# Designs tried in a protein design run: designed miniproteins, single chains, continued (5). Part 101

Each design is a single chain, and the fold is of that chain. pLDDT is the mean over its residues in the fold that is shown.

## One batch from the design tools (miniprotein)

Design m19510
Fold by ESMFold2-Fast:
Structure m19510 (fold): chain A 102 residues (1-102)
Amino acid sequence: GEKIALEALDRAIELLEQARDIARKKGMPKLALELGIAIGLIRILVGVMKSFNMDPKEALELARKVLRKTREIARKMGAPQEVLDLIDEAIKVLDEALKKLE
């Protein structure tokens, strides 16, 4: 279970880093900051799973809540569709991992 969750969280981070790079290149520093906060929170969840034996399913559910909130904030900020699509792909990666842990 832990390996599936860690691979999904790492993939979600990669997708958010791509989204943050697009935000930076388009001159959207507030959007880049919000994406950076989401990346930081998911990295903390990875650390807690590795060091404190956090339930992989709980970590994925918390990461999914972070991403859904980030998507809403990004939408309200007028994020480009390519940024929203990357956040949606990150959510999908977490949803597929959660199905494997059922």
Scores: mean pLDDT 90

Design m19511
Fold by ESMFold2-Fast:
Structure m19511 (fold): chain A 65 residues (1-65)
Amino acid sequence: SRVVGDAIRAMALAYEAGVSIAKITLTPDGVRVEIVTKTPEQERRALEVKERLAELGIEATVVRE
């Protein structure tokens, strides 16, 4: 399934950017990702990851603790 591949890509992109994923939800029609940030620098990187994921059809939400 493409959704499993998309989840793996999301994990890889988040790790490369040094941001933390709090939750990944897999559905038959797509992948949704929640990214948690603690600093403005992490939030900036998380928003960049969100844009990259959107290009791949993956929905991402950025949450600040």
Scores: mean pLDDT 82

Design m19512
Fold by ESMFold2-Fast:
Structure m19512 (fold): chain A 67 residues (1-67)
Amino acid sequence: MMKLAEKRLEAGERVAAIADELEAQGVPETEATALALIEVGEEILANEPEFADLGQEYIDAGKALLA
């Protein structure tokens, strides 16, 4: 639980940073957040298979926002 909670905090900070950069470029808030969630989720799946469930959760959340 502790390591997953720490990863969620780290991933959440990364999502916020990417979303802020996209919004600064004129991407709407919802789309920026969705794209950031997908990017971070894909990064987790590629590099950290121990957190695959979290990576997939982030990708699914981002795709749901774009639907």
Scores: mean pLDDT 83

Design m19513
Fold by ESMFold2-Fast:
Formats: sequence, structure tokens, C-alpha cells
Structure m19513 (fold): chain A 82 residues (1-82)
Amino acid sequence: LTPDQEAEVLIALAEIYLYLAREGLKSDDPEVIQEALKLAQKAIELAQRAIELSTNPQVRADAERVLEEAKKIQEEAEKKLA
């Protein structure tokens, strides 16, 4: 894989984790919300790595968008656990 192709795979994986995290945030179970938080944190790590690897402006923009979405979901999960 080229660095940009690797970044695209990481973005796709991060989006899957964010989908699962968002699903978990619909639960009232603190353990499920805690797992959603972990998934959001994993997505942040993947998106950050994708930004570092990306040389294509569109791929970088996609990675940055996913990073911001992941941070928002992390904040929502933390708020529900407070």
C-alpha cells in the first residue's frame, strides 16, 4: 500500500469505530457508554495516524473530518459518564 492508500484504510476503520461508538451512546448502560468512549479514542488514534501518512489533500481532509467527529463523540461519551 502507498501511504495515502494506508491512510484511506485507517480512515475507513476509524469510521467503523465511530459508527459503533455512536450506536453505543444511544444506550443508558454506563458500561456500554464506556466501550463507546474507548472506540472513539481508538478512532482518534487511527485518524491522527492517517493525517500523518496522507500526502493527498483530499485524503488529509477526510482524515481531519474523521478526527473532529471522533473528538466530538469522545466528548459526548465523557459527558454521559460524568
Scores: mean pLDDT 89

Design m19514
Fold by ESMFold2-Fast:
Structure m19514 (fold): chain A 115 residues (1-115)
Amino acid sequence: MSLEEARERVRAELDRLIAEAQEKYGAKVIDTFEATARSPAEEQAAVRDILRRFLDKARELLEKGYDNVTLELLMARAEAEDGTVVIGAALLVKPGGTKEDIERMIEEAEAALAR
């Protein structure tokens, strides 16, 4: 699989996951990310960057007083023939949920980033 084909597969998979979340939950896309990693260390760094962006957005929602929405992070991964990995992510807001659900997501993301 070429790097271009890997990117197309990641984008197609994210589009599929987004469509499913939109139909099932009424979810709305608020951010999208794409990264390319040539090593396990670069892949780890990309995942950490995605989690930091998710954490920042979750904190923003709490600070603005949203108490009836939650967040969902969708991720897709594909590997090219040369071992290059393409990672795509989409951050969605979903109706329903509590302030406590967002606080739990923040705690989980902070724990993942700490180690």
Scores: mean pLDDT 82

Design m19515
Fold by ESMFold2-Fast:
Structure m19515 (fold): chain A 69 residues (1-69)
Amino acid sequence: ANLEGALAIAKNEAEPLVVRLQAVVDLMDAGRYDLALEAAEHLLSILPADSPWRPTVESYKQKAQDALK
């Protein structure tokens, strides 16, 4: 699988949010918690404060951080 491609998709504002969220999940499933963390932090930086997806992305970030410790 092209994991660098998944990171690029997660950072691509032209992609639908559900596709970008799936890219973070794909990185986590592949054990690339480093890339999943980068993708989740990027999404949190661009998501509106009132986005219903923030808790989901924050959970992905936390899981990736915990896996890297």
Scores: mean pLDDT 82

Design m19516
Fold by ESMFold2-Fast:
Structure m19516 (fold): chain A 73 residues (1-73)
Amino acid sequence: LAEELAEKEEKEFTELAEKKKSDPDLQKQLKKLRDMKLKTIRELSKSPDVVKDYNQLNKQVKKLIKYLEEQAK
């Protein structure tokens, strides 16, 4: 459940960080989004009121991943 979601998020952020290890600005953004999303997953298990925040963070992560994929190609 929440633990599985946290593992998936950690895996995604770890993969992105490894690909862009030498980019300090990207590392800062990934760390910030990772921390925020993990916190939101934990809050989501306690209260459905944070669903909007979780969805917003998901959109931000998706945009960042798409941006990285486009820059890599």
Scores: mean pLDDT 68

Design m19517
Fold by ESMFold2-Fast:
Structure m19517 (fold): chain A 79 residues (1-79)
Amino acid sequence: LLPYINELLLALKNNDLEKTKLALGEILRHVKAEGKKLSEIKLPNGKTVLELILEKSAEASEEIKNYILKTLAEIGETI
């Protein structure tokens, strides 16, 4: 899971929509396979994976931000 999170963070930093889609898709597939929600997975700093994604996506372009928010809403992570 951590390698995909690192890929997502790098894609967000570079405003790379296609890499953001790939990394987010890999994270969601991994989390689903483990029967977890993004809001249930805590990082060493105490933040959830969901919190980290929302925090970092706020710094990205509107297109990337909207893609992430829509995807998370569709799987019930944000609402």
Scores: mean pLDDT 77

Design m19518
Fold by ESMFold2-Fast:
Structure m19518 (fold): chain A 57 residues (1-57)
Amino acid sequence: NLQKKIDEINKYIEDRKKRRERALKAFESENPTPEQVEAIRKGLEEFEKEIEDLKKK
């Protein structure tokens, strides 16, 4: 059932987003290069897009 899979994916994504945002903030505190920060941000955006694709399947 698609709905049940979506619920599980959403829960997984929420946890991952929170952890990733915490990691990004900690990483920025270490004075990383703009390129490194941008790479992490893009990865997070791509991750969200992958979830949208999973909903379709």
Scores: mean pLDDT 69

Design m19519
Fold by ESMFold2-Fast:
Formats: structure tokens, sequence, C-alpha cells
Structure m19519 (fold): chain A 62 residues (1-62)
């Protein structure tokens, strides 16, 4: 799937959200109908929802 790199720390605000740290790589699993991304943090192995803010995430091209 597509991968994103976090440009800054993001702390989960809700139980279904994913906490990420700057430099963490996230694999995009699904884009929800509400426009949020279901992602897996490849460093921690945790899955959760992330708000897709372009200023915070950069796509990794293989």
Amino acid sequence: GKKLIAKQDITADKDDQLTVKKGDVLEVLEITDTGTIKAKNLKTGREGLVIPVPEVFTEVTS
C-alpha cells in the first residue's frame, strides 16, 4: 500500500486514533468515507485512524 512519513509528532485524541512520532512510517490500509485514513505504524505495529493533513505527512514513493 501507500506509505506516509510523519513530519511531526501526533498524539491520539480518541481511542480509535493512531499516535505517531516524527519520522514514523505509516502504511495506508484504507481511506474511510469520512476522509480519514486507516493506517498501520510500521515502527510500533499499531493500527488506527489518522487525519490526512498534507503538511504533516509526505508520501513515500518506492
Scores: mean pLDDT 75

Design m19520
Fold by ESMFold2-Fast:
Structure m19520 (fold): chain A 93 residues (1-93)
Amino acid sequence: SKEELVKRIEEVAEEALRLAEQRGYSPEDIASLRKILERAVETAKKASPEQAENILALMEELVERLRRGEDVSTSFVALALYTIGVEIELELK
């Protein structure tokens, strides 16, 4: 269900923030990450199930890269751009 999907997105977002903190990200970088993750969660609540699934997939990729200690810049940008695109689509309906 969409409710289960949104709950999973919220859980993955919280995990991303915890991993970024554990990896020693600066307070400024954590604040930027939190802002995009919170925005993506709120967008997923209003989005279609397919759009919400895409947000989840992008967040899970970000979390996996954080677990490996890899650079997340590309994954962060991809999540931000997709979220903004969904917001624009929702405004045009």
Scores: mean pLDDT 88

Design m19521
Fold by ESMFold2-Fast:
Structure m19521 (fold): chain A 67 residues (1-67)
Amino acid sequence: MEFDPSKAREAAERLAELTGLSLDEIERLLVRAVTQGWSIEELAREISERSGVDKETVKRILEEAVK
C-alpha cells in the first residue's frame, strides 16, 4: 500500500488521539506496514490489538490516508 504523506500524518494524529497510542508508535507501525507489505486490514488489526479500539473504526481512518 502507499500513503499520501499529508493524509498519512493527519490520520496518524487522529489515530493517536483515538487510541491513546503515541504518534511515534502509530508512525512506526505505518512504516512497518509499508516496508513489510501489510494490508490495510492487517495494519488496522495490529493497531486495534494494541489499543482496544474497534478494528473497523481504525481501518476507516487508514483508508482515508491511502493514495
Scores: mean pLDDT 82

Design m19522
Fold by ESMFold2-Fast:
Structure m19522 (fold): chain A 86 residues (1-86)
Amino acid sequence: SLRPRPVSPEDEARFQELVDKAKELIKKAEELYQKNKDPEVARTLLAAYGLLFVAEVLYSMGRVDEAIRDLEEAIKLLEEAIKKLE
């Protein structure tokens, strides 16, 4: 089980970098969804919103490794969806 641990400056920087990247990709996917109305993109956006929300909660609890994994999963799902539309 991934337990709470002290947050390092490197953890804070990595978490913020991934949050910023996820938000940028969400914005791009939202713009593509408005253009194409693809239900698969809608499903990916809902999953990404959920993963981002859970990651922020996990980070606030000191569950940094789980938070980072959820953000990396959100980024992967968004990148895959965007590539299919380009």
Scores: mean pLDDT 85

Design m19523
Fold by ESMFold2-Fast:
Structure m19523 (fold): chain A 95 residues (1-95)
Amino acid sequence: SPLAEAIVLFAQLAYDAEGRELTPEELEKIRQLAELIVDGHRRIVELLKKGDYEGARAAVDALVDQIAELTGASPEERERMRAHYRRVLDRVIER
């Protein structure tokens, strides 16, 4: 995905500016995370455009669970992420 490649590039540039190089393993994880986020956000936006607010909320929950699994996030971190995504979603719906 061109968007995921841009996210990976921006991450590399940000870390390079701070004098840190990402390892190949860190780069691969960032790439996987970027693709997951780009695909998940596209799905959520498509559902919102259709007025499928229940589907959008389910897609947010699925994305959070996938990110948590990929990153090894704790249950508490997963629920903080879910709460944040749901707040952002509610703000978009209220417009």
Scores: mean pLDDT 81

Design m19524
Fold by ESMFold2-Fast:
Structure m19524 (fold): chain A 80 residues (1-80)
Amino acid sequence: SMGDELLKSVEEFEKKLEEFEKEFELSPKAKEVLKELKEIIRQTRKAIEEGKLEEALELLKEALDKFVELGKLAHEERRK
């Protein structure tokens, strides 16, 4: 089902975030973006559990945008 596919995407995303935290020494600004991203992921999981699949898709897109922002910050700030 779409809900199962979305849940799998969320779980894969959570794993990537954990690996990212282990590989990158994050600035305070990057840590703030990471906290916002984790909150969006939490909201996405809740939306999936409640059957709000359209809302879950919109939240997942927002999470992907925040992850791109986090990656850019980590790349630009790492070992200046």
Scores: mean pLDDT 79

Design m19525
Fold by ESMFold2-Fast:
Parts: structure tokens; sequence; C-alpha cells
Structure m19525 (fold): chain A 90 residues (1-90)
């Protein structure tokens, strides 16, 4: 199992990235996708320091964050599905 401290750190990191995606969404789809590419690069970097269990937890939280942003900013379903797919493929 993941310690509560490490869960808190992962949640904080994902929350920061969710806020970034939300902000980018107000600027248009191109800006959202640009910010999302940087989020994926950050996830790949972080995965070098995370256990497999922690990697799965971060992916689950990121998928939830994408669903929240997509609902709030009315992001097209095909774009949302592609973003979720790309998170799963990290």
Amino acid sequence: SISKIRQGIIRSLVSSQRDRLASASTQGLDKLLEAFDEVLDGMRFLFTYLTPEEQEYLKELMISSIETVATTYNIPQDVKDEMIKRVKEV
C-alpha cells in the first residue's frame, strides 16, 4: 500500500496539474493540448521516482482530473477520450 504522506504528495501534484489544465482550457483547445503534453512529460519524469503502485494511483487521479476539467469546460468527448488514453499509455 502507499503511505498517507506519499498519497498526499501525489494528490497535491495532480491537483496542481488539474488547475493548470483548467486554466489552459479557458484559452482554447490548442492551449489545453499544449499544456497536456507538458503534463504527460512531467508524468514520465515522475514515474522514474515512483513505484508501480504509486504510478497507477497517479494515473487514476489524473484521469479523474481530466474528467472534471472536460465536464467543467465542455471539452469534446473524442478529445477527452484521447487524453485519458494517453495517460493510460504513460
Scores: mean pLDDT 90

Design m19526
Fold by ESMFold2-Fast:
Structure m19526 (fold): chain A 90 residues (1-90)
Amino acid sequence: SKKEIGLFQLRLFRKLALKEIEKAPPSEVQKLVEDFVRGALELARQYVSKEEFEKLQKIADEYLKKKITSPEEARKVVEEFFDEAEKLLS
């Protein structure tokens, strides 16, 4: 199914995101989280309903308002956001 392909792509992107965050200096983690959250949103847009997308976008907007200064916070935000996106594709 389309959702199965989307879930596979999202899981690969999640692995890339977590790997980049693990190696990033604290000064870069905010931009990385912003880039990966936006990327996951655009990926999910192709596979979910308009209502599901609007819900996920609202969650993304809350995370994007936060100042992230540590790799630990960045990892947590990415993991939580990707979990929400994966639920919509399951």
Scores: mean pLDDT 86

Design m19527
Fold by ESMFold2-Fast:
Structure m19527 (fold): chain A 68 residues (1-68)
Amino acid sequence: SPDQDLVNQVNQVLNDTLQGRLSYDQGRSRISSLVGQQMSVGSPSPDTLSSVSRTVGLMAAYSQQQRL
């Protein structure tokens, strides 16, 4: 499903960011693009959007720890 595809892609971006393959800014930008693309073809469910929001929050917290 499009929602499951979005979740899978967002989780891949999270993993790449945590492994240092992407910067936080690059990961955040990719997630924004993925959400924007999904919204152009259909609205993601509230649960999917909530999951994406939590992932972005975790990436932001990780970025803060790495900058310290």
Scores: mean pLDDT 78

Design m19528
Fold by ESMFold2-Fast:
Structure m19528 (fold): chain A 95 residues (1-95)
Amino acid sequence: SEFERLAEEARRRLEELLSEFPLSEEERKRLLALFEEALAALRRLLERGEITLEDVRRALERFLAELRRFLESSDDVNAAAREFVERLRAGLAGE
């Protein structure tokens, strides 16, 4: 499916992004888990007809761009990764 293609491409880009920073294995696993949670949420919205494939593509691009910004702007990339996970999980769980 087109969704699975977008998901696979975004997963590769995420892995490449994470390799650019001195992240611990624990924080890498948390970010990868968060990404899978976000993909599951996007898939549910798409299946309900609430968003389009173009919306999915934009959401994935924004996730990667915002994560890069957080990691690049921080003196402690592991702390930045934890903050990013907490903020996004709160957004996914709330309202």
Scores: mean pLDDT 84

Design m19529
Fold by ESMFold2-Fast:
Structure m19529 (fold): chain A 63 residues (1-63)
Amino acid sequence: DLALAGQLLVHAGAGQPISLATVEAIAASFGLSAEELLAALRADPRYRVEELPDGRVLVTRVE
């Protein structure tokens, strides 16, 4: 369930960028790679995904 995976990423970050290791762990629990999960969230207008220069990712729910 991509909506649940997205909610877990938002919750894990608590408004802060998270490590790729955290993204990979959450994605793996849904049978996805980190890249697959992030691509699915980028395609979903309910989520905003920002990759930082240091490799961390910020995932936010729009509104």
Scores: mean pLDDT 78

Design m19530
Fold by ESMFold2-Fast:
Structure m19530 (fold): chain A 80 residues (1-80)
Amino acid sequence: MSVGEQAEQEIETIEEEVKEIEEMQKRGDPNALLRLNLARMVLAGTKLVIESSFSPEEKEKLLKRIDEIEKRLDELRKEL
């Protein structure tokens, strides 16, 4: 895969994790907060790699998706 495709796949994996955390939160699973915190750490690492390794054009697209995921995680944290 290209570097961009690898980054998109990593972001997709995090998006899937966020969906699982949302379902865990809906059923009152006590592990939801732990998984949310772990997802935040993974997302922060992915953001650093993108910021240091990508062209400005690719960076803008990928960072926008990361910003949307960060917003979803922040909203979930307020409910936990």
Scores: mean pLDDT 80

Design m19531
Fold by ESMFold2-Fast:
Structure m19531 (fold): chain A 81 residues (1-81)
Amino acid sequence: SELEETLEKLKEHLENNDYIGASKELKKIVDLLNEDPEAAKPLLEKNKDFLLEAIKKLESEDLPDEYKEHLPLLEDYLNTL
């Protein structure tokens, strides 16, 4: 699925310390969640801890605001799972 491909790319960007790339993949996850929340939910539940750690890592990095604006919405959603 597109969400599974996005999660794999997110992992690759984080392993390479590419936080801009990681932020773009997290934004794509937010977009996919907004388009079809029922389809996204099972994969986001499975990857909840990983995604919360990724969000925390990006929030701690010195990045422009545009790469952090989508993080609180995803974090809030994940905390409902």
Scores: mean pLDDT 88

Design m19532
Fold by ESMFold2-Fast:
Structure m19532 (fold): chain A 82 residues (1-82)
Amino acid sequence: SLSAEEQALIAELREQGELLAQDPNNPEARTRGVLNQAKLHERRVGREETLRQLRRNLEEARRAGNEELAAILEAVIAELEA
């Protein structure tokens, strides 16, 4: 049986999938997806390690000139630090 938390995550992933089906380039749906994956990762390895990995990915995105990914990662980090 699925826990209430697992059911909520599945519902959120379905909602994200519906938004992406309507517009595959939807920036809100992409940011929401990264945030949901970060929250799942936090449950496995903890908040400190998740933030460390996200900050590392942000520096790599900036170094590569991927401004779109950098903006998504900045928003996700800010949300997790709030």
Scores: mean pLDDT 74

Design m19533
Fold by ESMFold2-Fast:
Structure m19533 (fold): chain A 97 residues (1-97)
Amino acid sequence: KEELKKIADLAEELADKIKAKDYEGAIKVGDELGIGEETRLLMELAEAGKLTEEQVDAAMAGLIVGVLNTIDSELARKAVSSRSSREVAEIVREYLA
């Protein structure tokens, strides 16, 4: 329960960092989620203009769903269609309510 709350908070922070184009901040959040290397690659592609904000946020949502699947596969299934890290955070919070 506390671990899932932390993931929701980190997912929301990640969405805020991506929107602000704070790619280094986004990588630090990814490190806390255990997906730092994957986050770094996506942020490098975003900074280079090879991915849009929407594309990078959708890819990050998928990575966070992968993290959720290691803890609660039913919750991960509910979040699998998320297109942003913020949507993942909202689904996790609804699941915990």
Scores: mean pLDDT 86

Design m19534
Fold by ESMFold2-Fast:
Structure m19534 (fold): chain A 92 residues (1-92)
Amino acid sequence: SRIEELEKRIAELEASPVRDLEEIRRLRGRLIAERIEQSFLEEAIKIVGEEMVEKIRNKELSEEELEEVREKMRKAGLSDAMIEILISFLRG
């Protein structure tokens, strides 16, 4: 996975006797972002299913279908603010 490749590259750079601290910082930032992105994707799939997540990502849903997605997320316990963050993340 991208997370495993980032972890490996960070470990290799940190093991170097001459540390590129800016590159290590950049890759650590990317690793954190990838972990957050993977977590958001996994949680969305658990709530609405993989097919529905793909339709959200491809912007294939009508406003009525998006409201059905929001309702499923509310029933899963998400606040309206978190629902909009998650949908915005999935849509890019």
Scores: mean pLDDT 85

Design m19535
Fold by ESMFold2-Fast:
Structure m19535 (fold): chain A 69 residues (1-69)
Amino acid sequence: SAADQARLAALGTEIGRALRAGDLAAAREHLEQTRPLLSEAEYAALVEALDRGDWEAVDRLLTRALLSL
């Protein structure tokens, strides 16, 4: 839905901001809020990318999820 797309986009922006600030706790908190908007596989992939410190993968996965909503 448009509401889900807007919420995921807003959360993605906050995750990116937190990661650029080096605030992993804030990034994880915002990432957890994406759980109901994503499939289990999409959410698991995002958690794994964030845990690896692969911020480019986090951005790519969030962008792909937005396009599939």
Scores: mean pLDDT 84

Design m19536
Fold by ESMFold2-Fast:
Structure m19536 (fold): chain A 55 residues (1-55)
Amino acid sequence: SPIDRVLALHEEIAKERGLEDDPRVKASLATLRELLSTMSPELQERFAAWEEAVR
């Protein structure tokens, strides 16, 4: 799903920075999932595509 694609990108960035086990990062990812879930499916896909493009 678009949400899982965005979260996977942020999880990978956290791993690159050695922050994958940081509780603040885990909390931020949980909050991001909640925020993305309030968006329309079209907006979720556009957001995921934008995040992937700037990666």
Scores: mean pLDDT 80

Design m19537
Fold by ESMFold2-Fast:
Order: sequence, then C-alpha cells, then structure tokens
Structure m19537 (fold): chain A 99 residues (1-99)
Amino acid sequence: MKVKLKIVIENPNAETVAAIIRALLDGAPVIKGKVKSPTPEAVELARAAGFEAELSPDGKLTIEVELDADKETAKRVADEAIRLVQERSGAKVLEVKIE
C-alpha cells in the first residue's frame, strides 16, 4: 500500500532531523522521500539516507515521504518521529499530514 506522510517542524537541529529520518526508515519501507531544511547539515544527512534534499530559507524543516504501508502504520511512524522531536530538542512540530 502507498501512503504519503508530511511533517513540518520549526527550528530543527541536525540531530532532530537524523532521528526523524531513522524513525521513518525503521517504521516502514520508504518508496520516496524528500526534505527541505534551513540547514546544510540536515540536507547532507537526508541525502546520505537516500532522500532528495534541498535548502530552504524559511527556518522550517519539511519532510515528505511515500511509505509502502497502510495508514495505521504511517500514523505510528509519524507518532514515533514526533515523540523523538519532543524528547530530544526544543523544536516544534507545526504540521503532520497523512494521505
């Protein structure tokens, strides 16, 4: 099954981005992923993980992935990524969308 997941985070650090990417890869097979990040370090980490990545000047991290999973699995993966953000950094989750 194919599900699209979008997560938007304000003021992420590179450690937060790495934790989210790891949670996504561990949670379900990733068909395609793209990252827009305010930091070059996060762009490099995303590319190293096999994601398309580009620099964005708006201070927000946007992660969009297509997962080979059902919506319940995608929601569990998103919930895990959000938990890791909240436990490890002061970054704020602005948006989570599953479709």
Scores: mean pLDDT 77

Design m19538
Fold by ESMFold2-Fast:
Structure m19538 (fold): chain A 83 residues (1-83)
Amino acid sequence: SEEERERLVDELMEAAKKVVKDLTEEDAEELRDLIREALSKLSLEEQRRFLRRFLAELERALKAGIKLTVEEVKQLIEKALSE
């Protein structure tokens, strides 16, 4: 559902905010739009795979104390969508 998709977008954005540096409101909305677009094109199984991959990359950065740029987060979204 649209509501369930927005909950997933919110969860991923909260995870991303913990590792992204210098995030403006405009950048945050752009990231939300990219995640929403990605999820809208995926089956439920593909969405779960995307979530696992993207969250794993964000967790890796967080544990390493690495701050990511908005552009690097966008690249991680693209990476999580590929095999």
Scores: mean pLDDT 83

Design m19539
Fold by ESMFold2-Fast:
Structure m19539 (fold): chain A 95 residues (1-95)
Amino acid sequence: SNADTLAQLRLLYTMVALAIQDIENGEDIEKLVAGLRKALDALLEEHADDALVQAAVERIRAIVDRAPEMSREELIAELRREAAWILEQIRALEA
């Protein structure tokens, strides 16, 4: 349902926002990336039939997989870009 999709997108947005904050606070990026990857895999497993949730998770996973190739600043910028995209999807569902 749109309500279920909206709830999962809001959860994903919060997870990404908290990850950005943790990176800015100097937390271990490798541990954050591993934790985020685990959470994203769980969301895909639980919501495999939700195309929009799947698309959102796959976008964040692509960044997480590239994180070892990025500077801290690049990783924050990429995560902020995807957080903005998720927020756009949330707004579209609320309309």
Scores: mean pLDDT 87

Design m19540
Fold by ESMFold2-Fast:
Order: structure tokens, then C-alpha cells, then sequence
Structure m19540 (fold): chain A 71 residues (1-71)
């Protein structure tokens, strides 16, 4: 269902943010690399969301969350 796809994408995106943040803190990834990585992961996770407006919103919100996590 749309609701299940959205929840799975949000969960995957939170995991991607946590992973990228840890790599930046360890010096294994730059902030720019972390943003690029999370954007690609979010776009992949959102690919299963049939509602393209919701999919775009999830990607944008995930990128903003990553930016805040890197501040």
C-alpha cells in the first residue's frame, strides 16, 4: 500500500542519515559526500512510492534532515 511504501522509505532514509553522519564524524566521508549519498539513497527508497508528489516531498525532507544533522 502507499502508506506501507511511505513508512518503509522514511525508515530507510533515517538509517541512511544515521550511517552517513557516523561516517562524517569518523572522517571517512565529507559533508558533501554525505549529502550526495543520502540524496541517492532517498531517491532509490522513494522509487516505490507511486504518488510522485509524496515521493518528491520525502526526498526533499530527507535532504533537509541530513543538512541539519551535519550542522
Amino acid sequence: SLEEALKKAEEANKNAIEYAKELVEKGLMTKDQALDFVKREAEEAASTIEDKELAEKVVKETIEEMKKALE
Scores: mean pLDDT 85

Design m19541
Fold by ESMFold2-Fast:
Structure m19541 (fold): chain A 67 residues (1-67)
Amino acid sequence: DKLKEAKEQLEQTEKEAAQKVKQAQDEAAQISAQNPENQDSADLYVSGVEYKADNIVAKKRKELEEL
């Protein structure tokens, strides 16, 4: 079932994307705690990871929609 496989891939991709975002948030929090002056840079880093994660999920979602 191609649709089932695509759904499973999307769910896995969403889970991996969420884990990467959480890791980036944890890293950013650590950076900010050590050097408060780096807060803006840390926020930009997290935003960048979120943007990449959203794009990966969007691509997989589009693949599912085209089935």
Scores: mean pLDDT 82

Design m19542
Fold by ESMFold2-Fast:
Structure m19542 (fold): chain A 66 residues (1-66)
Amino acid sequence: SKEEARQLLGEAVRLLQTLPDTPEVKKALGEVLKAGEMLSNARNDEEIEEALREAQKALDKVQSLL
Protein backbone atom coordinates (compact mmCIF):
# COMPACT_ATOMS: atom_id res chain seq x y z
CA SER A 1 0.00 0.00 0.00
CA LYS A 2 1.03 3.65 -0.30
CA GLU A 3 0.96 3.94 3.50
CA GLU A 4 3.34 0.97 3.87
CA ALA A 5 5.73 2.51 1.31
CA ARG A 6 5.56 5.88 3.11
CA GLN A 7 6.35 4.17 6.44
CA LEU A 8 9.40 2.44 4.92
CA LEU A 9 10.63 5.73 3.43
CA GLY A 10 10.03 7.54 6.74
CA GLU A 11 12.13 4.94 8.57
CA ALA A 12 14.90 5.27 5.94
CA VAL A 13 14.93 9.08 6.37
CA ARG A 14 15.00 8.70 10.18
CA LEU A 15 18.02 6.38 9.96
CA LEU A 16 19.80 8.63 7.42
CA GLN A 17 19.56 11.53 9.91
CA THR A 18 21.67 9.47 12.38
CA LEU A 19 24.48 8.85 9.85
CA PRO A 20 27.50 11.05 9.02
CA ASP A 21 27.53 13.16 5.84
CA THR A 22 29.40 10.78 3.49
CA PRO A 23 29.15 10.03 -0.27
CA GLU A 24 27.54 6.64 0.54
CA VAL A 25 24.87 8.33 2.69
CA LYS A 26 24.22 10.89 -0.08
CA LYS A 27 23.77 8.04 -2.59
CA ALA A 28 21.36 6.27 -0.21
CA LEU A 29 19.43 9.54 0.21
CA GLY A 30 19.18 9.70 -3.60
CA GLU A 31 17.62 6.23 -3.66
CA VAL A 32 15.13 7.22 -0.93
CA LEU A 33 14.18 10.35 -2.91
CA LYS A 34 13.76 8.28 -6.10
CA ALA A 35 11.44 5.83 -4.30
CA GLY A 36 9.46 8.75 -2.85
CA GLU A 37 9.06 10.29 -6.32
CA MET A 38 7.86 6.93 -7.72
CA LEU A 39 5.31 6.70 -4.90
CA SER A 40 4.14 10.30 -5.48
CA ASN A 41 3.67 9.59 -9.22
CA ALA A 42 2.01 6.16 -8.75
CA ARG A 43 -1.50 6.10 -10.29
CA ASN A 44 -2.47 2.43 -9.96
CA ASP A 45 -1.83 -0.64 -7.79
CA GLU A 46 1.00 -1.90 -10.05
CA GLU A 47 2.89 1.42 -9.78
CA ILE A 48 2.28 1.49 -6.00
CA GLU A 49 3.74 -2.04 -5.78
CA GLU A 50 6.82 -0.93 -7.78
CA ALA A 51 7.25 2.09 -5.47
CA LEU A 52 6.93 -0.24 -2.45
CA ARG A 53 9.72 -2.49 -3.82
CA GLU A 54 11.98 0.54 -4.39
CA ALA A 55 11.16 1.82 -0.87
CA GLN A 56 12.13 -1.58 0.59
CA LYS A 57 15.37 -1.52 -1.45
CA ALA A 58 16.16 2.03 -0.29
CA LEU A 59 15.59 1.09 3.38
CA ASP A 60 17.81 -1.99 2.94
CA LYS A 61 20.55 0.23 1.46
CA VAL A 62 20.29 2.66 4.40
CA GLN A 63 20.39 -0.21 6.93
CA SER A 64 23.53 -1.59 5.21
CA LEU A 65 25.26 1.71 6.18
CA LEU A 66 24.61 1.23 9.92
Scores: mean pLDDT 83

Design m19543
Fold by ESMFold2-Fast:
Structure m19543 (fold): chain A 100 residues (1-100)
Amino acid sequence: MVKEEALKLIEQMLKDGYISEKTKKRLEEDVENAVKHGEAQLKAFLDLLKEVYDKIKNKEKLPSVEEMIERLKNGTDEERKKAIREAAVQSLILEIEKEK
């Protein structure tokens, strides 16, 4: 079940030391809110959490604002959707880092 997978991932992020107990509680509340909005929203949130976890774990460089603007100007519809997703990932990573 997607909800259980999301909650397990959040627990793993805490166990690995990537997030605080406060961030864990917030993310668990976000999962409960996503459940209320339906299966598609819950799956989207799980995919976002997976990407955030992979980027934090691998210490991957996030795209710059300039790189995101280039994709929005010159990219395909798929590349524009990717830029919006990357902005969401970056926002969540910055929120996690701010609480350390």
Scores: mean pLDDT 74

Design m19544
Fold by ESMFold2-Fast:
Structure m19544 (fold): chain A 64 residues (1-64)
Amino acid sequence: SEEEKKKAEEFAKKRLEDSGAAAKKKLGADAKVTYSYEVTDDKVILTLTVDGVTRTVEIPISGL
């Protein structure tokens, strides 16, 4: 539903903010951190890149 997608977006944003902050805290302010998210009908796709290393996590919306 639209409400589930909204909750998924909020979850994705918070998780990426937390992960990005943790990476910068560990590696320093000069660390190149980029992140993005995509919400589909059944899952949230989180992508975090730190200094050229990319990690992708998929979370089912039903699991939120």
Scores: mean pLDDT 75

Design m19545
Fold by ESMFold2-Fast:
Structure m19545 (fold): chain A 68 residues (1-68)
Amino acid sequence: MMTREQFLEELEAGAEKYRKEGREELAERILKMRDEIAAVPEEEFGRAAADALRELSALQEELKKEEA
């Protein structure tokens, strides 16, 4: 299980990657997700992190399809 700090760092890294690819809108969505995760109570972090990971996976697949 990833710590909250590690998870937030992963989201920031993902946002930077997408920004470098010219996907500023997607980078903003990921940064907003990071802020939401940072704001949830510790008790809800696990659920929020799982939802965020699922959304990130879906966004990654969508990008591959859109650019292909």
Scores: mean pLDDT 75

